# Designed miniproteins, single chains, continued (3), part 3

Each design is a single chain, and the fold is of that chain. pLDDT is the mean over its residues in the fold that is shown.

## One batch from the design tools (miniprotein)

Design m8075
Fold by ESMFold2-Fast:
Structure m8075 (fold): chain A 119 residues (1-119)
Amino acid sequence: MMISIDEALESEEKALEFARQIAEELYKNLDDEKKVEQLFGRVNRFLLLTPDPALAARFIATLWESLKKLNLPESVLEEVVGRLAEALSLLPPEHRAAVLAELARLDPELAAALRRALA
């Protein structure tokens, strides 16, 4: 059963488990555009509600690492970067900058890719 956003907001362990569950559900539903949209809607809501930029960065890094381990096509990974950039664009500029700075410490290549997509 998928972790709720409320549970993910209360615990780092649950937030990272939520990221892994989103990756697995994306992998299972790649051909279902409506489910993919709903899953990224959940990602967007979590990132918007998370006040801790370090937790937001760990969530993004965990989601990305989980997706890479599933051997998704490069075109799908590029779409994920675009959707994560869109999610970050919805955050207040100061909070977005803090999340990207924390992410650069965890995954500098992903942080650079997201910065390029946001430009």
Scores: mean pLDDT 86

Design m8076
Fold by ESMFold2-Fast:
Order: C-alpha cells, then structure tokens, then sequence
Structure m8076 (fold): chain A 76 residues (1-76)
C-alpha cells in the first residue's frame, strides 16, 4: 500500500513531495483509517506541500481531512 501510493505520487509530484504524501499516509494508517482515507491523506499532503505549505502542516491537514472522510464512510 504505502509503496504503491509513493509510486502513484511520483507520477505527478517530485520525490520530496511524494515523501511528504507517504508520511501522511503512514500516519493515517497508524490511526486505523481505511485504505481510501489513507490514499486521500497522501494526495492532499503532497498537493499542499507542492503549493508551498510546510511539510509538517501539509501532513497534519491531509490526515485531518482523511479522518473526516473516514468518519462519514463509517456511518453507512
């Protein structure tokens, strides 16, 4: 999963941006979020970092958004 996410991110982002995305994915997975939410955390964090957000803030925002999505999906 994490390696596959890194490979997908490298197609659109730099290696450094992809690593920020993978870190967000790792944190989301450690918190027990779904695979879909883990992938969302990675994409959001990589995108925010590419737009100039500091890496730690990009990760925190990405994981936060993924948590909201995960909670909404669990209500179905």
Amino acid sequence: MLKEIEEELREKYSPEEAKVGVEAARRAAEEGLSEESVRLAAKVAAALYSLGEPPEEAVEIGVGIAKVLDELEKRK
Scores: mean pLDDT 82

Design m8077
Fold by ESMFold2-Fast:
Structure m8077 (fold): chain A 60 residues (1-60)
Amino acid sequence: PRVEEAVSDSGRRFRVERLGGNIALVTDLETGKTMTVGGLGGLGLGGAANFAERMLPDLL
């Protein structure tokens, strides 16, 4: 699958792996945590990064 890097508005870096159907696997490069994001065509890479940053739990 096509893999891209995206940066959130706060500067946090994510790996975005396209799964098809406007769905992507998003990985936080600092924590290694992953989630799936739908609607990638509307959000774009930056939108997907911002969404993942808000939804992934903080690791102390």
Scores: mean pLDDT 73

Design m8078
Fold by ESMFold2-Fast:
Structure m8078 (fold): chain A 66 residues (1-66)
Amino acid sequence: MTLLVSGDLSVERFTGLALRLMGIPGLEVEVLDENTLRVSGDLSEEEYAALVEELSSIPGVTVEEL
């Protein structure tokens, strides 16, 4: 599964988000630009749903399922 995560966040907030995602075992995070990440990984359906819910709850963040 691949997610496109984009947001109009401060540098500190976006860096913190990227570091948090990179710390999740089984996730691969690619920085596309200063406000956009591509996230892929070998997650369960429940872990995937929880991740989408978490990311979508962050103000200014948009998550697209690819």
Scores: mean pLDDT 78

Design m8079
Fold by ESMFold2-Fast:
Structure m8079 (fold): chain A 84 residues (1-84)
Amino acid sequence: SLEAEARALAARVVALVEEAIKAALEGDLEKAKKLLEEAERVFRELLRLMAQLPPERQAALAAAFKAQMAKLAEEAEEVEKLLE
């Protein structure tokens, strides 16, 4: 189903961003950059699939994705503070 495909893409974006943060923390900035570039491509495809879902499914998936990304953003902010 389109919902299952969109959910799989959302999970892939989250995993790629998490790996990018980990690579950056380990000092591998080149790997982090490549992972973020891949995450951007997958995210673009996710947005295209989400546009094809019913509004209630779009809202639910968007809320879940936003929550996961907000958690990763908090982790990234803690790292940024340590680099000051």
Scores: mean pLDDT 81

Design m8080
Fold by ESMFold2-Fast:
Structure m8080 (fold): chain A 59 residues (1-59)
Amino acid sequence: MDTILEELNKLALEFGLEPITKSDSEEKIKEKIIEIALKAGYSEEQAKIIAERVLELMK
């Protein structure tokens, strides 16, 4: 299943960050997405918006 989670985990691996797992809490997933977005060059404000959108899509 081509999901945004798979793309985020590819970026996480590239940046040497922890992968997002489906067993992670909502807060932990949000933190991991924010860190990936920041490493990808997004601002903190943009990273938070991305995290919120991804969490909605993962519902």
Scores: mean pLDDT 77

Design m8081
Fold by ESMFold2-Fast:
Structure m8081 (fold): chain A 84 residues (1-84)
Amino acid sequence: SKKKEVEELLKEIEELAQEVVELMRKVKDKSVLEEAKKKMGEVLELLKEAAEAIEKGDYEKAIELLKKALELLKELKKKLEEAL
């Protein structure tokens, strides 16, 4: 079901966001950290829009927004790992 897909995406996002936060603690490059903060802001906006879509029962829109958030987090994780 679409509701199950939303729950699975939220779990993946939570786990990946924790990894990103841990990597941010290890990175010393200020420019990388400033870009990471900006990207994390974009992720938070997508999660906020997804939450609004979920409240309205629009699971299809929520899934699209959550997939975008997940992709940004994956890109951010890779960039932070490259900066270690």
Scores: mean pLDDT 88

Design m8082
Fold by ESMFold2-Fast:
Structure m8082 (fold): chain A 77 residues (1-77)
Amino acid sequence: SVEELLAEAERLLAQAREALKAGDYEKAIELAKKALELAREALKLTPSSDREALLRAIALILRAIGLIIEAELKLAK
């Protein structure tokens, strides 16, 4: 279900944040990419009338992208 995809994406993103805090940038990127894929899938399956689920999916996508960018910048510098 959309709710299960969103919940799994949230769990993976939380794990990605912990990896980022620990300095494990490669793991943070891997986990955040998985969260991004699940959030994108949830967005595709969410009807336009479900405003709450749409906003949750969009927020997760943006947070995952932001974390990936931050971790990539840490690896590049």
Scores: mean pLDDT 87

Design m8083
Fold by ESMFold2-Fast:
Structure m8083 (fold): chain A 97 residues (1-97)
Amino acid sequence: SEEEKELEKIRKALETMKQRYSSLKEVFDKLLKEKATKEQVLRYLAEMRREMDAIADEVAKKDPKLGEGLRKQTEALFDYILKVLDLDKEEFERLYE
């Protein structure tokens, strides 16, 4: 069903995020070699969040409570990432919108 497909997309997105989290050292090594700026890191994170929120929004069309819950969990995860990386939430949100 379409609901099963959307739930599977969410599961894969969360697993992808977990994998990216576990490989943060490799990602940062690459970004440092490329001399990535704070702005470039924020844009990368904003792109990842847009992908996650798009999935949550699709779920919300069929199950508003589940979609809202997923969006809130994604927000909490990214707030944590921003704190760990010492990045500004307001600057991130300007790039995300």
Scores: mean pLDDT 68

Design m8084
Fold by ESMFold2-Fast:
Structure m8084 (fold): chain A 110 residues (1-110)
Amino acid sequence: EEQEKYLEMAKRFVEAADTDVGEAAEIYKEMKEWIEKNYPDYLAELRKKSVEELQAEIDRAIEELDYPRVFAAAIALTEKLIEEGVAFPVAMTEMKNIFERFLKAAEEKK
């Protein structure tokens, strides 16, 4: 199911972010391409938001367990952080923190 693909991508990313930043970057690219293909208009709208607005969107998406919204908002936030001069490994760590929160929320609501 689509939800299982999101959970798998998030888990793979979290595991890679701690051990291999290059592998984390490849998984990030996979997630970005998936959202760009399936939710392009949503991602375009989120890309217009500020860092603070995107953080609020992520918090709501995690609370609602809206899987595509968590991913789209996390991608948009990561892009903004990189554009603002945050080092790529630091941006990957921020994304890891988001997906750890998401995975915990998804597991607790089973």
Scores: mean pLDDT 84

Design m8085
Fold by ESMFold2-Fast:
Structure m8085 (fold): chain A 88 residues (1-88)
Amino acid sequence: MSPEEQARELLERVREELERARAAAEAGDLEAAREHARRAAELVRELGELLERSGDERALRVAEEAAAELEELARAAGEALRALLAAA
């Protein structure tokens, strides 16, 4: 796969894990919410390593275009986790 294709795959997996973390937190499943958040963080690290290793401008642009959406998803998941922890 090209670095651009690898970046797109990693970004889709980050979105999936953040959405699952949020859904688990909203359902009251703290353990599942933490696990999905952990997986999302690991995938973000893999993406960072890919961008550093490849130096590919297309992969970087794909990541930059997705940044605002992923930041909003991470914020929403974090808010749901904080609300769940405050209720415990």
Scores: mean pLDDT 83

Design m8086
Fold by ESMFold2-Fast:
Structure m8086 (fold): chain A 68 residues (1-68)
Amino acid sequence: MEEEIDAEIEEALLLIRGSIAVHYAKNKEDYLEAAKIYRELADFLESKGRTEQAEEYRKIADELEKKA
């Protein structure tokens, strides 16, 4: 259960950080930081077998990178 609990916390923190970064993004650096967070979240989700959700967050990261 330790591994599962840690994974849940990491996912929640990445989601919160990503959402905040996007909501307050105002310049190129902010958008690149947000994209990095969502790519990290996507890699994490893929490592847990959640491929569909990982793909969605990779698309979000790509869109954010294009805004930068």
Scores: mean pLDDT 78

Design m8087
Fold by ESMFold2-Fast:
Structure m8087 (fold): chain A 69 residues (1-69)
Amino acid sequence: MTQEEVEEARQEMEEERRETLEEAEEAKRALEEDKSKTREEVLEEASESVELIGAVVKKRSGELELLKQ
C-alpha cells in the first residue's frame, strides 16, 4: 500500500461524508417541499431519499425510528 493512496482515500472518505450529509439535507428539504403533492409522489421521493441518506441512516437510526412511529 502506498501512503499517497491511503491519504487520497482518506480525503475521498471525508468528501463523501460531507456530500452524503448535504444530500440528506437536500432530500429532506425536497420531501418538505413535496408536502403539497399527492402521497404517491411523496412516497416515491421518500424511497429515493432513503437511498441518498444511506450513510446518514446509521447516525439517525433513532430519529428514523421516531419518524416511523
Scores: mean pLDDT 66

Design m8088
Fold by ESMFold2-Fast:
Structure m8088 (fold): chain A 64 residues (1-64)
Amino acid sequence: SVKEIAEEALKLAEELGDKESKELVEKLYKKYEEAKKAGDQFSADIYESLLRMVLSILKQELKK
């Protein structure tokens, strides 16, 4: 679920000490929830894609 993606990204950002990425993930997830409540599936899909990209980047940074 998108919630699990956001939670994993928050955990990785915290482990890295990356406050900037943590704040970004929190903002993106809030925007995702707002879009879902508004019935705006197009914006919700965009915010989900952005959350998935941030998670991928954070996973790559931990591997390096």
Scores: mean pLDDT 87

Design m8089
Fold by ESMFold2-Fast:
Structure m8089 (fold): chain A 66 residues (1-66)
Amino acid sequence: DELLKKAFEYAGKAQEAAKKEKYEEAAEYAEKALEYAKKAGASEDAIEELEASLKYAKKKAEEQKK
């Protein structure tokens, strides 16, 4: 599944960006991962995990801009 592969690629990039404390970049990748996961028909549990990761990255990115 091409969409699921893209979801995994972007999720991995989001995780690496977060490790480098580049939370704005992590949020952008997490958002793309979530979009592809939803299009691929991923489970509700997987979607919820990605949404939580995106929310965390967005919060951290906003904190860095203050």
Scores: mean pLDDT 82

Design m8090
Fold by ESMFold2-Fast:
Structure m8090 (fold): chain A 64 residues (1-64)
Amino acid sequence: SDEEVIEKVKELLRKANEAIAAGKLEEAIRYLREMLRLLRKEKASPQLIELIENMIREMEERAA
């Protein structure tokens, strides 16, 4: 169900943004990785996958 996947992705994105705002970068990375896993499983657009991969990379660099 595409609608259920979209809702789950939105929830994970909201949680990631809340974690980023709170300075909880490791928690944000976990939510973004879970989102990436879902997007890959659902064969989402390559552009969206690349966007989330870049967000994860940036967060990992900031947490280092």
Scores: mean pLDDT 84

Design m8091
Fold by ESMFold2-Fast:
Structure m8091 (fold): chain A 91 residues (1-91)
Amino acid sequence: SSLLQKIREEVEQGKKVTITTGGDPKLIQQYIDAGATSFRITVSSIDQAKQIAKTTEGRDTTVSLDISLPPGTPASQIADIEATAASLGLK
């Protein structure tokens, strides 16, 4: 993809690349493999947060999570996602 190529070009120039994206683990893996080291990822579930943690495990990456849930989602569900992400080393 054009974005993937741009990531490679920026990294080749010695720049740090921060990717803002949704929680698709396959795309995140491709971005990491292209040299991206900083991520702001939107998640909507605990399973998605776990998959991101698994994808970034052992990699030199910084991941910041944004939680995006439907209006009226209980605060406890948001807290559970945040707690799970923190326990897995995500920021």
Scores: mean pLDDT 77

Design m8092
Fold by ESMFold2-Fast:
Order: structure tokens, then C-alpha cells, then sequence
Structure m8092 (fold): chain A 71 residues (1-71)
């Protein structure tokens, strides 16, 4: 859920957010990608690169922005 994304983001739980990139709801996947971009942790890079191929356009956009922010 989006509430779960917010909780994991507040605690800096990168691994939890990476798991949510595989969630059934594209809104949750997009929010998880955005949160990973804000945190900026290199551990998310591989998972975010996979999210660039997501079926949902908003998830792909969020993953691209996250990768640009991480560098």
C-alpha cells in the first residue's frame, strides 16, 4: 500500500522499498521508485534499472527520475 511505502521511506528501509517495486499495484511501484530516488542509496540502482522496463508508464518515469537523482 502507499501507507507502507511512506513508512518504509521514513525509516530508510531500502530493501523493503526494493521489494515494493514488484507490487501488483503500479501506484505502489511508482511511489517506491520515487522514495528510493529521494533516499539515493546505490543498493537500489539494479532494481530501478529493471523498473525502467515496467509495463506502467508512471513507474518507468519514476524509475528514470530516481536513477538520475542517485547518479
Amino acid sequence: SLEEVEALAKSGNVEGLIKLLQHEDPNVRAAAAEALGVIGDQRAVEALKKALQDEDENVRIAAKKALENIG
Scores: mean pLDDT 89

Design m8093
Fold by ESMFold2-Fast:
Structure m8093 (fold): chain A 70 residues (1-70)
Amino acid sequence: AAARAMAAAGAIAAAVAANGATITDLEVSPTSLRVTIRAPSEEQGAAARAAIEAVARAHGIDSLEITVEV
């Protein structure tokens, strides 16, 4: 459970960076994820959000709270 949560956190960090955004806050548990990201544009923020949702779902995390700052 803890190892899965840490793997998801790492994958999310990589996905956010790949979309030109940065993580300003991240909390991960085995079943939930809360993340705040800062993006240079609304479009990049939306892409980063979609990437986070895809990664979390792939890792079995179904409770998400995502905040995007532009």
Scores: mean pLDDT 79

Design m8094
Fold by ESMFold2-Fast:
Structure m8094 (fold): chain A 72 residues (1-72)
Amino acid sequence: SELKEEILKLIGEILDLIGDILELEKKLEELKDDTSEEALEEKKKLEEEIKKLEEKIKELREKIKELDNRFK
């Protein structure tokens, strides 16, 4: 059904966002011992980006839940 295809598409989007978060977390790990002002600014930007991606995942999870509930 088209509903299953839409849910799978949303799951795919979530997996892509998780991949993006893992890449940003790797960058944070690389910078963890760097106390330069430039590194501290970069860490803050990376943490803010991760937070935005996590919020997007929550939105997509809610859409999946809505679609699943509509199918019932």
Scores: mean pLDDT 84

Design m8095
Fold by ESMFold2-Fast:
Structure m8095 (fold): chain A 64 residues (1-64)
Amino acid sequence: SKVYRATIVGDKPGLMADGTTLEKGAEILLEDVRFTEDGFYLGTDVATGLRVRLPAEDVELEEV
């Protein structure tokens, strides 16, 4: 599967399934990434296996 580097570049945090927030400047590697109609990236954090929801307008995705 494709892996993406996700960087939080805006003021809206990302959220992990365990309740961890990803603030501006945070970077994670995501797999199984999909874009939702309501403007989120959904994926799985490669390091932890946790599901992640990121506000798409506040995130930069780069394919690794």
Scores: mean pLDDT 87

Design m8096
Fold by ESMFold2-Fast:
Structure m8096 (fold): chain A 91 residues (1-91)
Amino acid sequence: MSSEITNYLLEILKEANNGDIDKAVRLLKLLLSKFPETIPYIHDILRSPNEEEAVNKLKTLINKFKLNIPEEQHKQLASTFLKIKEYLQSN
């Protein structure tokens, strides 16, 4: 479970970094479908008003599910969730 959630989050980051926000969104939807227990934590990240709050909410998710995501990627992943939020609000 935790390794699969970690893999989804890292693939979401990878696809967003490659400019494929559509694929990042599809991977996020798959994550939420396969692991519905992550929904409230992901929603908290997406509702964050800024990157600092998004990082704090992401750390809550990481700690809750004991995810192995390097600290240096936390800011990039949080920023990616905020980009996904903007994309979803525009489409």
Scores: mean pLDDT 86

Design m8097
Fold by ESMFold2-Fast:
Structure m8097 (fold): chain A 67 residues (1-67)
Amino acid sequence: SMMEKEKLLKEGEEHLKKGVEALRRGDTKAAAEHFQKAANNYLKAGYSTDEVSEKIREALREAGALE
């Protein structure tokens, strides 16, 4: 169970970073796909929808896509 959650969180973080990178280069389609995969991994790891939404917003701020 712990190993499963750790793997999901690592994969989620990796997709979150790839989404930010994609946004920085203007690849909105790749960014959306990566953010969706990140969200799915966080939800499977036991995150709430609110927690996932905040992680995505933080990533968007990092990419300069949010004020």
Scores: mean pLDDT 85

Design m8098
Fold by ESMFold2-Fast:
Structure m8098 (fold): chain A 63 residues (1-63)
Amino acid sequence: GAMAREQGERDILEGVPEAFRLIVEAIEKLAKERGDYNPEEVERLKKSIEEDAKKLREWLAER
């Protein structure tokens, strides 16, 4: 099996959750400041970030 390759990808994915946490916190702070956030918009932003994370993972996996 290619466990070593998957481990490297996992290491990068481990860093991604940390960045995600900061982004989610920033979005939550912005929503709190407005006091009138749209849950649909927040979910859309989350989805966009998740898709970007998937793209990054594919780029690294290809190399």
Scores: mean pLDDT 65

Design m8099
Fold by ESMFold2-Fast:
Structure m8099 (fold): chain A 85 residues (1-85)
Amino acid sequence: LNTEDVVTRAIPHRGRGLLPVGTYENAVVTLADGEKKAVSELKPGDVILIEVDGQPVEVRVVRVTPSYIELDRELPAGTEVVLPS
């Protein structure tokens, strides 16, 4: 695990997943195409790579706030999610 990776726990919200990232606004995350962006630079429609139980999963960003990223995909409550940098 890279020390720069974002590690968070999913919160279910209205059929979508929320990833709390308030402490990681300036961290870099990897997009599905291999491009890298800061969490604060993510936009609705971006497809990001996340790791769930060590497995890479591509998810679409629906909304970004200073406190969380909202995904178009449901994740179980408390699921540990890694956003590779």
Scores: mean pLDDT 75

Design m8100
Fold by ESMFold2-Fast:
Structure m8100 (fold): chain A 82 residues (1-82)
Amino acid sequence: SNKEKAGEYAGAAGAYAQEALGAKVDIEKAKESAIESLSTLSPEEVLKQAELAVYLGESTGNEKAKEYGEKALEYAKKVLAE
């Protein structure tokens, strides 16, 4: 679903942003956790989480975090349009 994809990409963006800051992160586990966390949120709250994912990519300068954050935002907007 669009919500699951928004969660997957937001989780990936956060994981890569943390790795850019020197943390070791299980990217697949971060994706799963984000999908679960976003599953209970309203479309508006999902959009806010995706905007935070974009911010994390921009603030860390990590290209993968930026790309995944932008994808999270794309799918969050699709959730809002449902």
Scores: mean pLDDT 83

Design m8101
Fold by ESMFold2-Fast:
Structure m8101 (fold): chain A 79 residues (1-79)
Amino acid sequence: KLEEEAEELEKKAEELLKEARRLAPVDPERARELAFEASRLAEKAAELYEKAGKKEKAKELREEMGRRAAEVVREAAEA
């Protein structure tokens, strides 16, 4: 159940990152807000994965989502 909740939060974070990437060239402020929110949801998902005993999954999720969020912020800064 914790893993299922983590998966739902991960999906929501991915959806927010997709929206942020789409907005980066036209609304950089909104894109940064969405990237930040996605990172926060990913952190909650990672915490739930850790509680479910999936420490490596949590670490990989934090690293991947942090990298992707940074990419959105960089793209927004170039807009």
Scores: mean pLDDT 83

Design m8102
Fold by ESMFold2-Fast:
Structure m8102 (fold): chain A 97 residues (1-97)
Amino acid sequence: APKVLGAGATINPEAGELSVGVVTDAPAEDIASVKVFVNGKEREVLSFGAGQAADGRGVATATAKAEPSDIGKEVEFEVTLKDGSVARAKAGKATAV
């Protein structure tokens, strides 16, 4: 399973969007999908991107639907690789932007 090396979450309440970013030890090309959870409930992912850091580590970013009431709630995410392996990580509490 991929390891999560860092994660963060922010909410834009005016847009109704949660942005999540994560760094993994897997290369970007191996990242298939991300799921986003707020207080243990899955949220609809609006967009997903995978990129690569200069050292070859994978960076996954996603936006999901959010409400202003989600600010300060625990955000978790699940990274799925193309081989079907999965890692879950806590992104911490969602902060307003």
Scores: mean pLDDT 76

Design m8103
Fold by ESMFold2-Fast:
Structure m8103 (fold): chain A 85 residues (1-85)
Amino acid sequence: MTNVEKETRKILEKMTDEELDIFAEVAIRHAEDIIAKTKNPELAERIRQAIDELRSATTKEEKIDALVRLNSAIQEAVDELLKEK
């Protein structure tokens, strides 16, 4: 939907299965930290769902789809944290 999601997908599609697995593990660790810090329950739920989809993924395409959703939700949560007044 967003240009960011489209660009993220293109980058992930160029990765090997091994690189995707490493990236997914790092992304999950960052996502868990963001869930602990975010005050937005909708973003926390989106991140949790993406982590679950990523852990359940059996194909490269499923892993990429989950990682794109996870990255999008993390970016939104980080943006909200940076907009503190």
Scores: mean pLDDT 79

Design m8104
Fold by ESMFold2-Fast:
Structure m8104 (fold): chain A 64 residues (1-64)
Amino acid sequence: SLELELVSAKMRLLAAEQDLRLAEENPEAARFSNPDLTVEEIIERARREIEEAKKEIEELEKKL
């Protein structure tokens, strides 16, 4: 359902915002969970995920 997709998108936004915060506040902890990535790559990925989730939320809200 659109409502469940919206909840899922909002949860992904929160997770991405938490990932960004962790990488900025505790880069070693962020890298521990992502050993193949640099801190810069983790931050860039989190920022992209935030943008994508925000766009998905906007599009889903327009359909509700």
Scores: mean pLDDT 86

Design m8105
Fold by ESMFold2-Fast:
Structure m8105 (fold): chain A 87 residues (1-87)
Amino acid sequence: AAPRTEEVEIEVPEELAKKYLKPGMKVRLWAEVDGEWRLVAEGEVTKIEGNRVRLKLTTTGAPALDATAFRLETEDGKVIYEERAEP
């Protein structure tokens, strides 16, 4: 089966996007489940428009369903986006 690939858009502070992101840069999406961080998807930055960042992500074989937080990490290990589920 072909790997599942999706395009998503996230909002990142423009200063962080300009400093740490560029089109073609590789990124990883992590999810926190039961206090453990798990890799959910990998992909790349396809477009940056101010504070809006478009990503092309390929889902891994075991996505987290009960995630309490998500992190977007650059190829260089920079965390540029973090979202926590409110209780």
Scores: mean pLDDT 73

Design m8106
Fold by ESMFold2-Fast:
Structure m8106 (fold): chain A 67 residues (1-67)
Amino acid sequence: MLKELIEKMEKLAKEVFDRNSDKTEQEQYKLALEELKKAFPEASDSLIKAVIAVVLGERNTEKLKKE
């Protein structure tokens, strides 16, 4: 089901970002894209990129609040 697929992709994307928090945002994006494509080969590139963009947006919002 599409909703369950998106939730699983968001969980994996967050995990990849957390594991690679010491790397640049660009490198984290590349790693998340690669792992999501491997884990969810049935998902379109546009859907994977949209999920990663949402996760990055949430992380950037949290960083702005911590000043």
Scores: mean pLDDT 76

Design m8107
Fold by ESMFold2-Fast:
Structure m8107 (fold): chain A 114 residues (1-114)
Amino acid sequence: MDEELREALERYLRGEMSGAELYDRLGVSGAGVGFAVAAIEFGERANRPELGRERALELLRAGQAGDVAALETAERLFEELAAEYAEEDPELAEEARAMAEAARAARDYLEAAA
């Protein structure tokens, strides 16, 4: 299960696969793809690209269950990153907190629209 998502993520990062193809082939929702990209960018800024990829794979898996699941996972993962970096890199911690808040707001919007 995880191997196919890992291969798809690597193809996406190489520009060999679009976000639309991730949805069409693997059922990964738009929120799952969007927050997976945010996790990759966070990992690059933190000089921990492996951490970003690990978090991105969790978000893609959650995205296969839909946007609400992806947003719940994004809020949790970015809250965890904010706590991890609070003492070592406060600016990265604030970026992670902002991403967690964005995921929460998007989920609240989807729940109100449903």
Scores: mean pLDDT 83

Design m8108
Fold by ESMFold2-Fast:
Structure m8108 (fold): chain A 62 residues (1-62)
Amino acid sequence: MEEIEKYEKEIKEDPNNADAYLKLGKVYLERGEGQKAAEYFKKAIELDPNNEEAKKLLYGSK
């Protein structure tokens, strides 16, 4: 299946899966949808505040 559908299914089955939100954010960022990517990175950080990669992707630009 497509990566988006895969990670959306993981979130639907486990809404607390911070890693799935991080991966969805990366997919949207790769597709140029920065607003959607930021939303998913924010959710990943809310679920796992120690997720340094999500913080870097959300805050580490410029």
Scores: mean pLDDT 78

Design m8109
Fold by ESMFold2-Fast:
Structure m8109 (fold): chain A 72 residues (1-72)
Amino acid sequence: MEEKIKEKQKEIERLEAEYRRLAAEAEATRDRETLERAVEVLLEGMKLKAELAGAEIDEEKVKEELEKLRKL
């Protein structure tokens, strides 16, 4: 179980790094496809974090952040 937790933490770190990279590129280029990819990575990371913490993901809050990003 410990090894699976470490594996998930490593995946979360990878997703967070990918999100930051894609979000920066989307902001710089104003590219819709890059923005949508950043959103997908953000959602995957948040969901994995919620599972690891044993908490429920707030889907409404996630949708609000998604709407903000889509306006860029």
Scores: mean pLDDT 73

Design m8110
Fold by ESMFold2-Fast:
Structure m8110 (fold): chain A 66 residues (1-66)
Amino acid sequence: KAKELALRGAQAVSRGDVEAVREQARELEKLGETEAAELLREAARALEEGDHDKALELANEAVRTA
């Protein structure tokens, strides 16, 4: 379940959908996956700053962590 949420976060990063990334981070936090949730929040911030490559790196790290 956690890995599925993190993967959906990574897919949202690929679409540029910051709100969807933050939603997946919140769901991960509810599961107690605090580190993966924080990585997705960092990915959302990178995406808002226009750093799509960094956002995808962080999202992939969240998938590995979850």
Scores: mean pLDDT 83

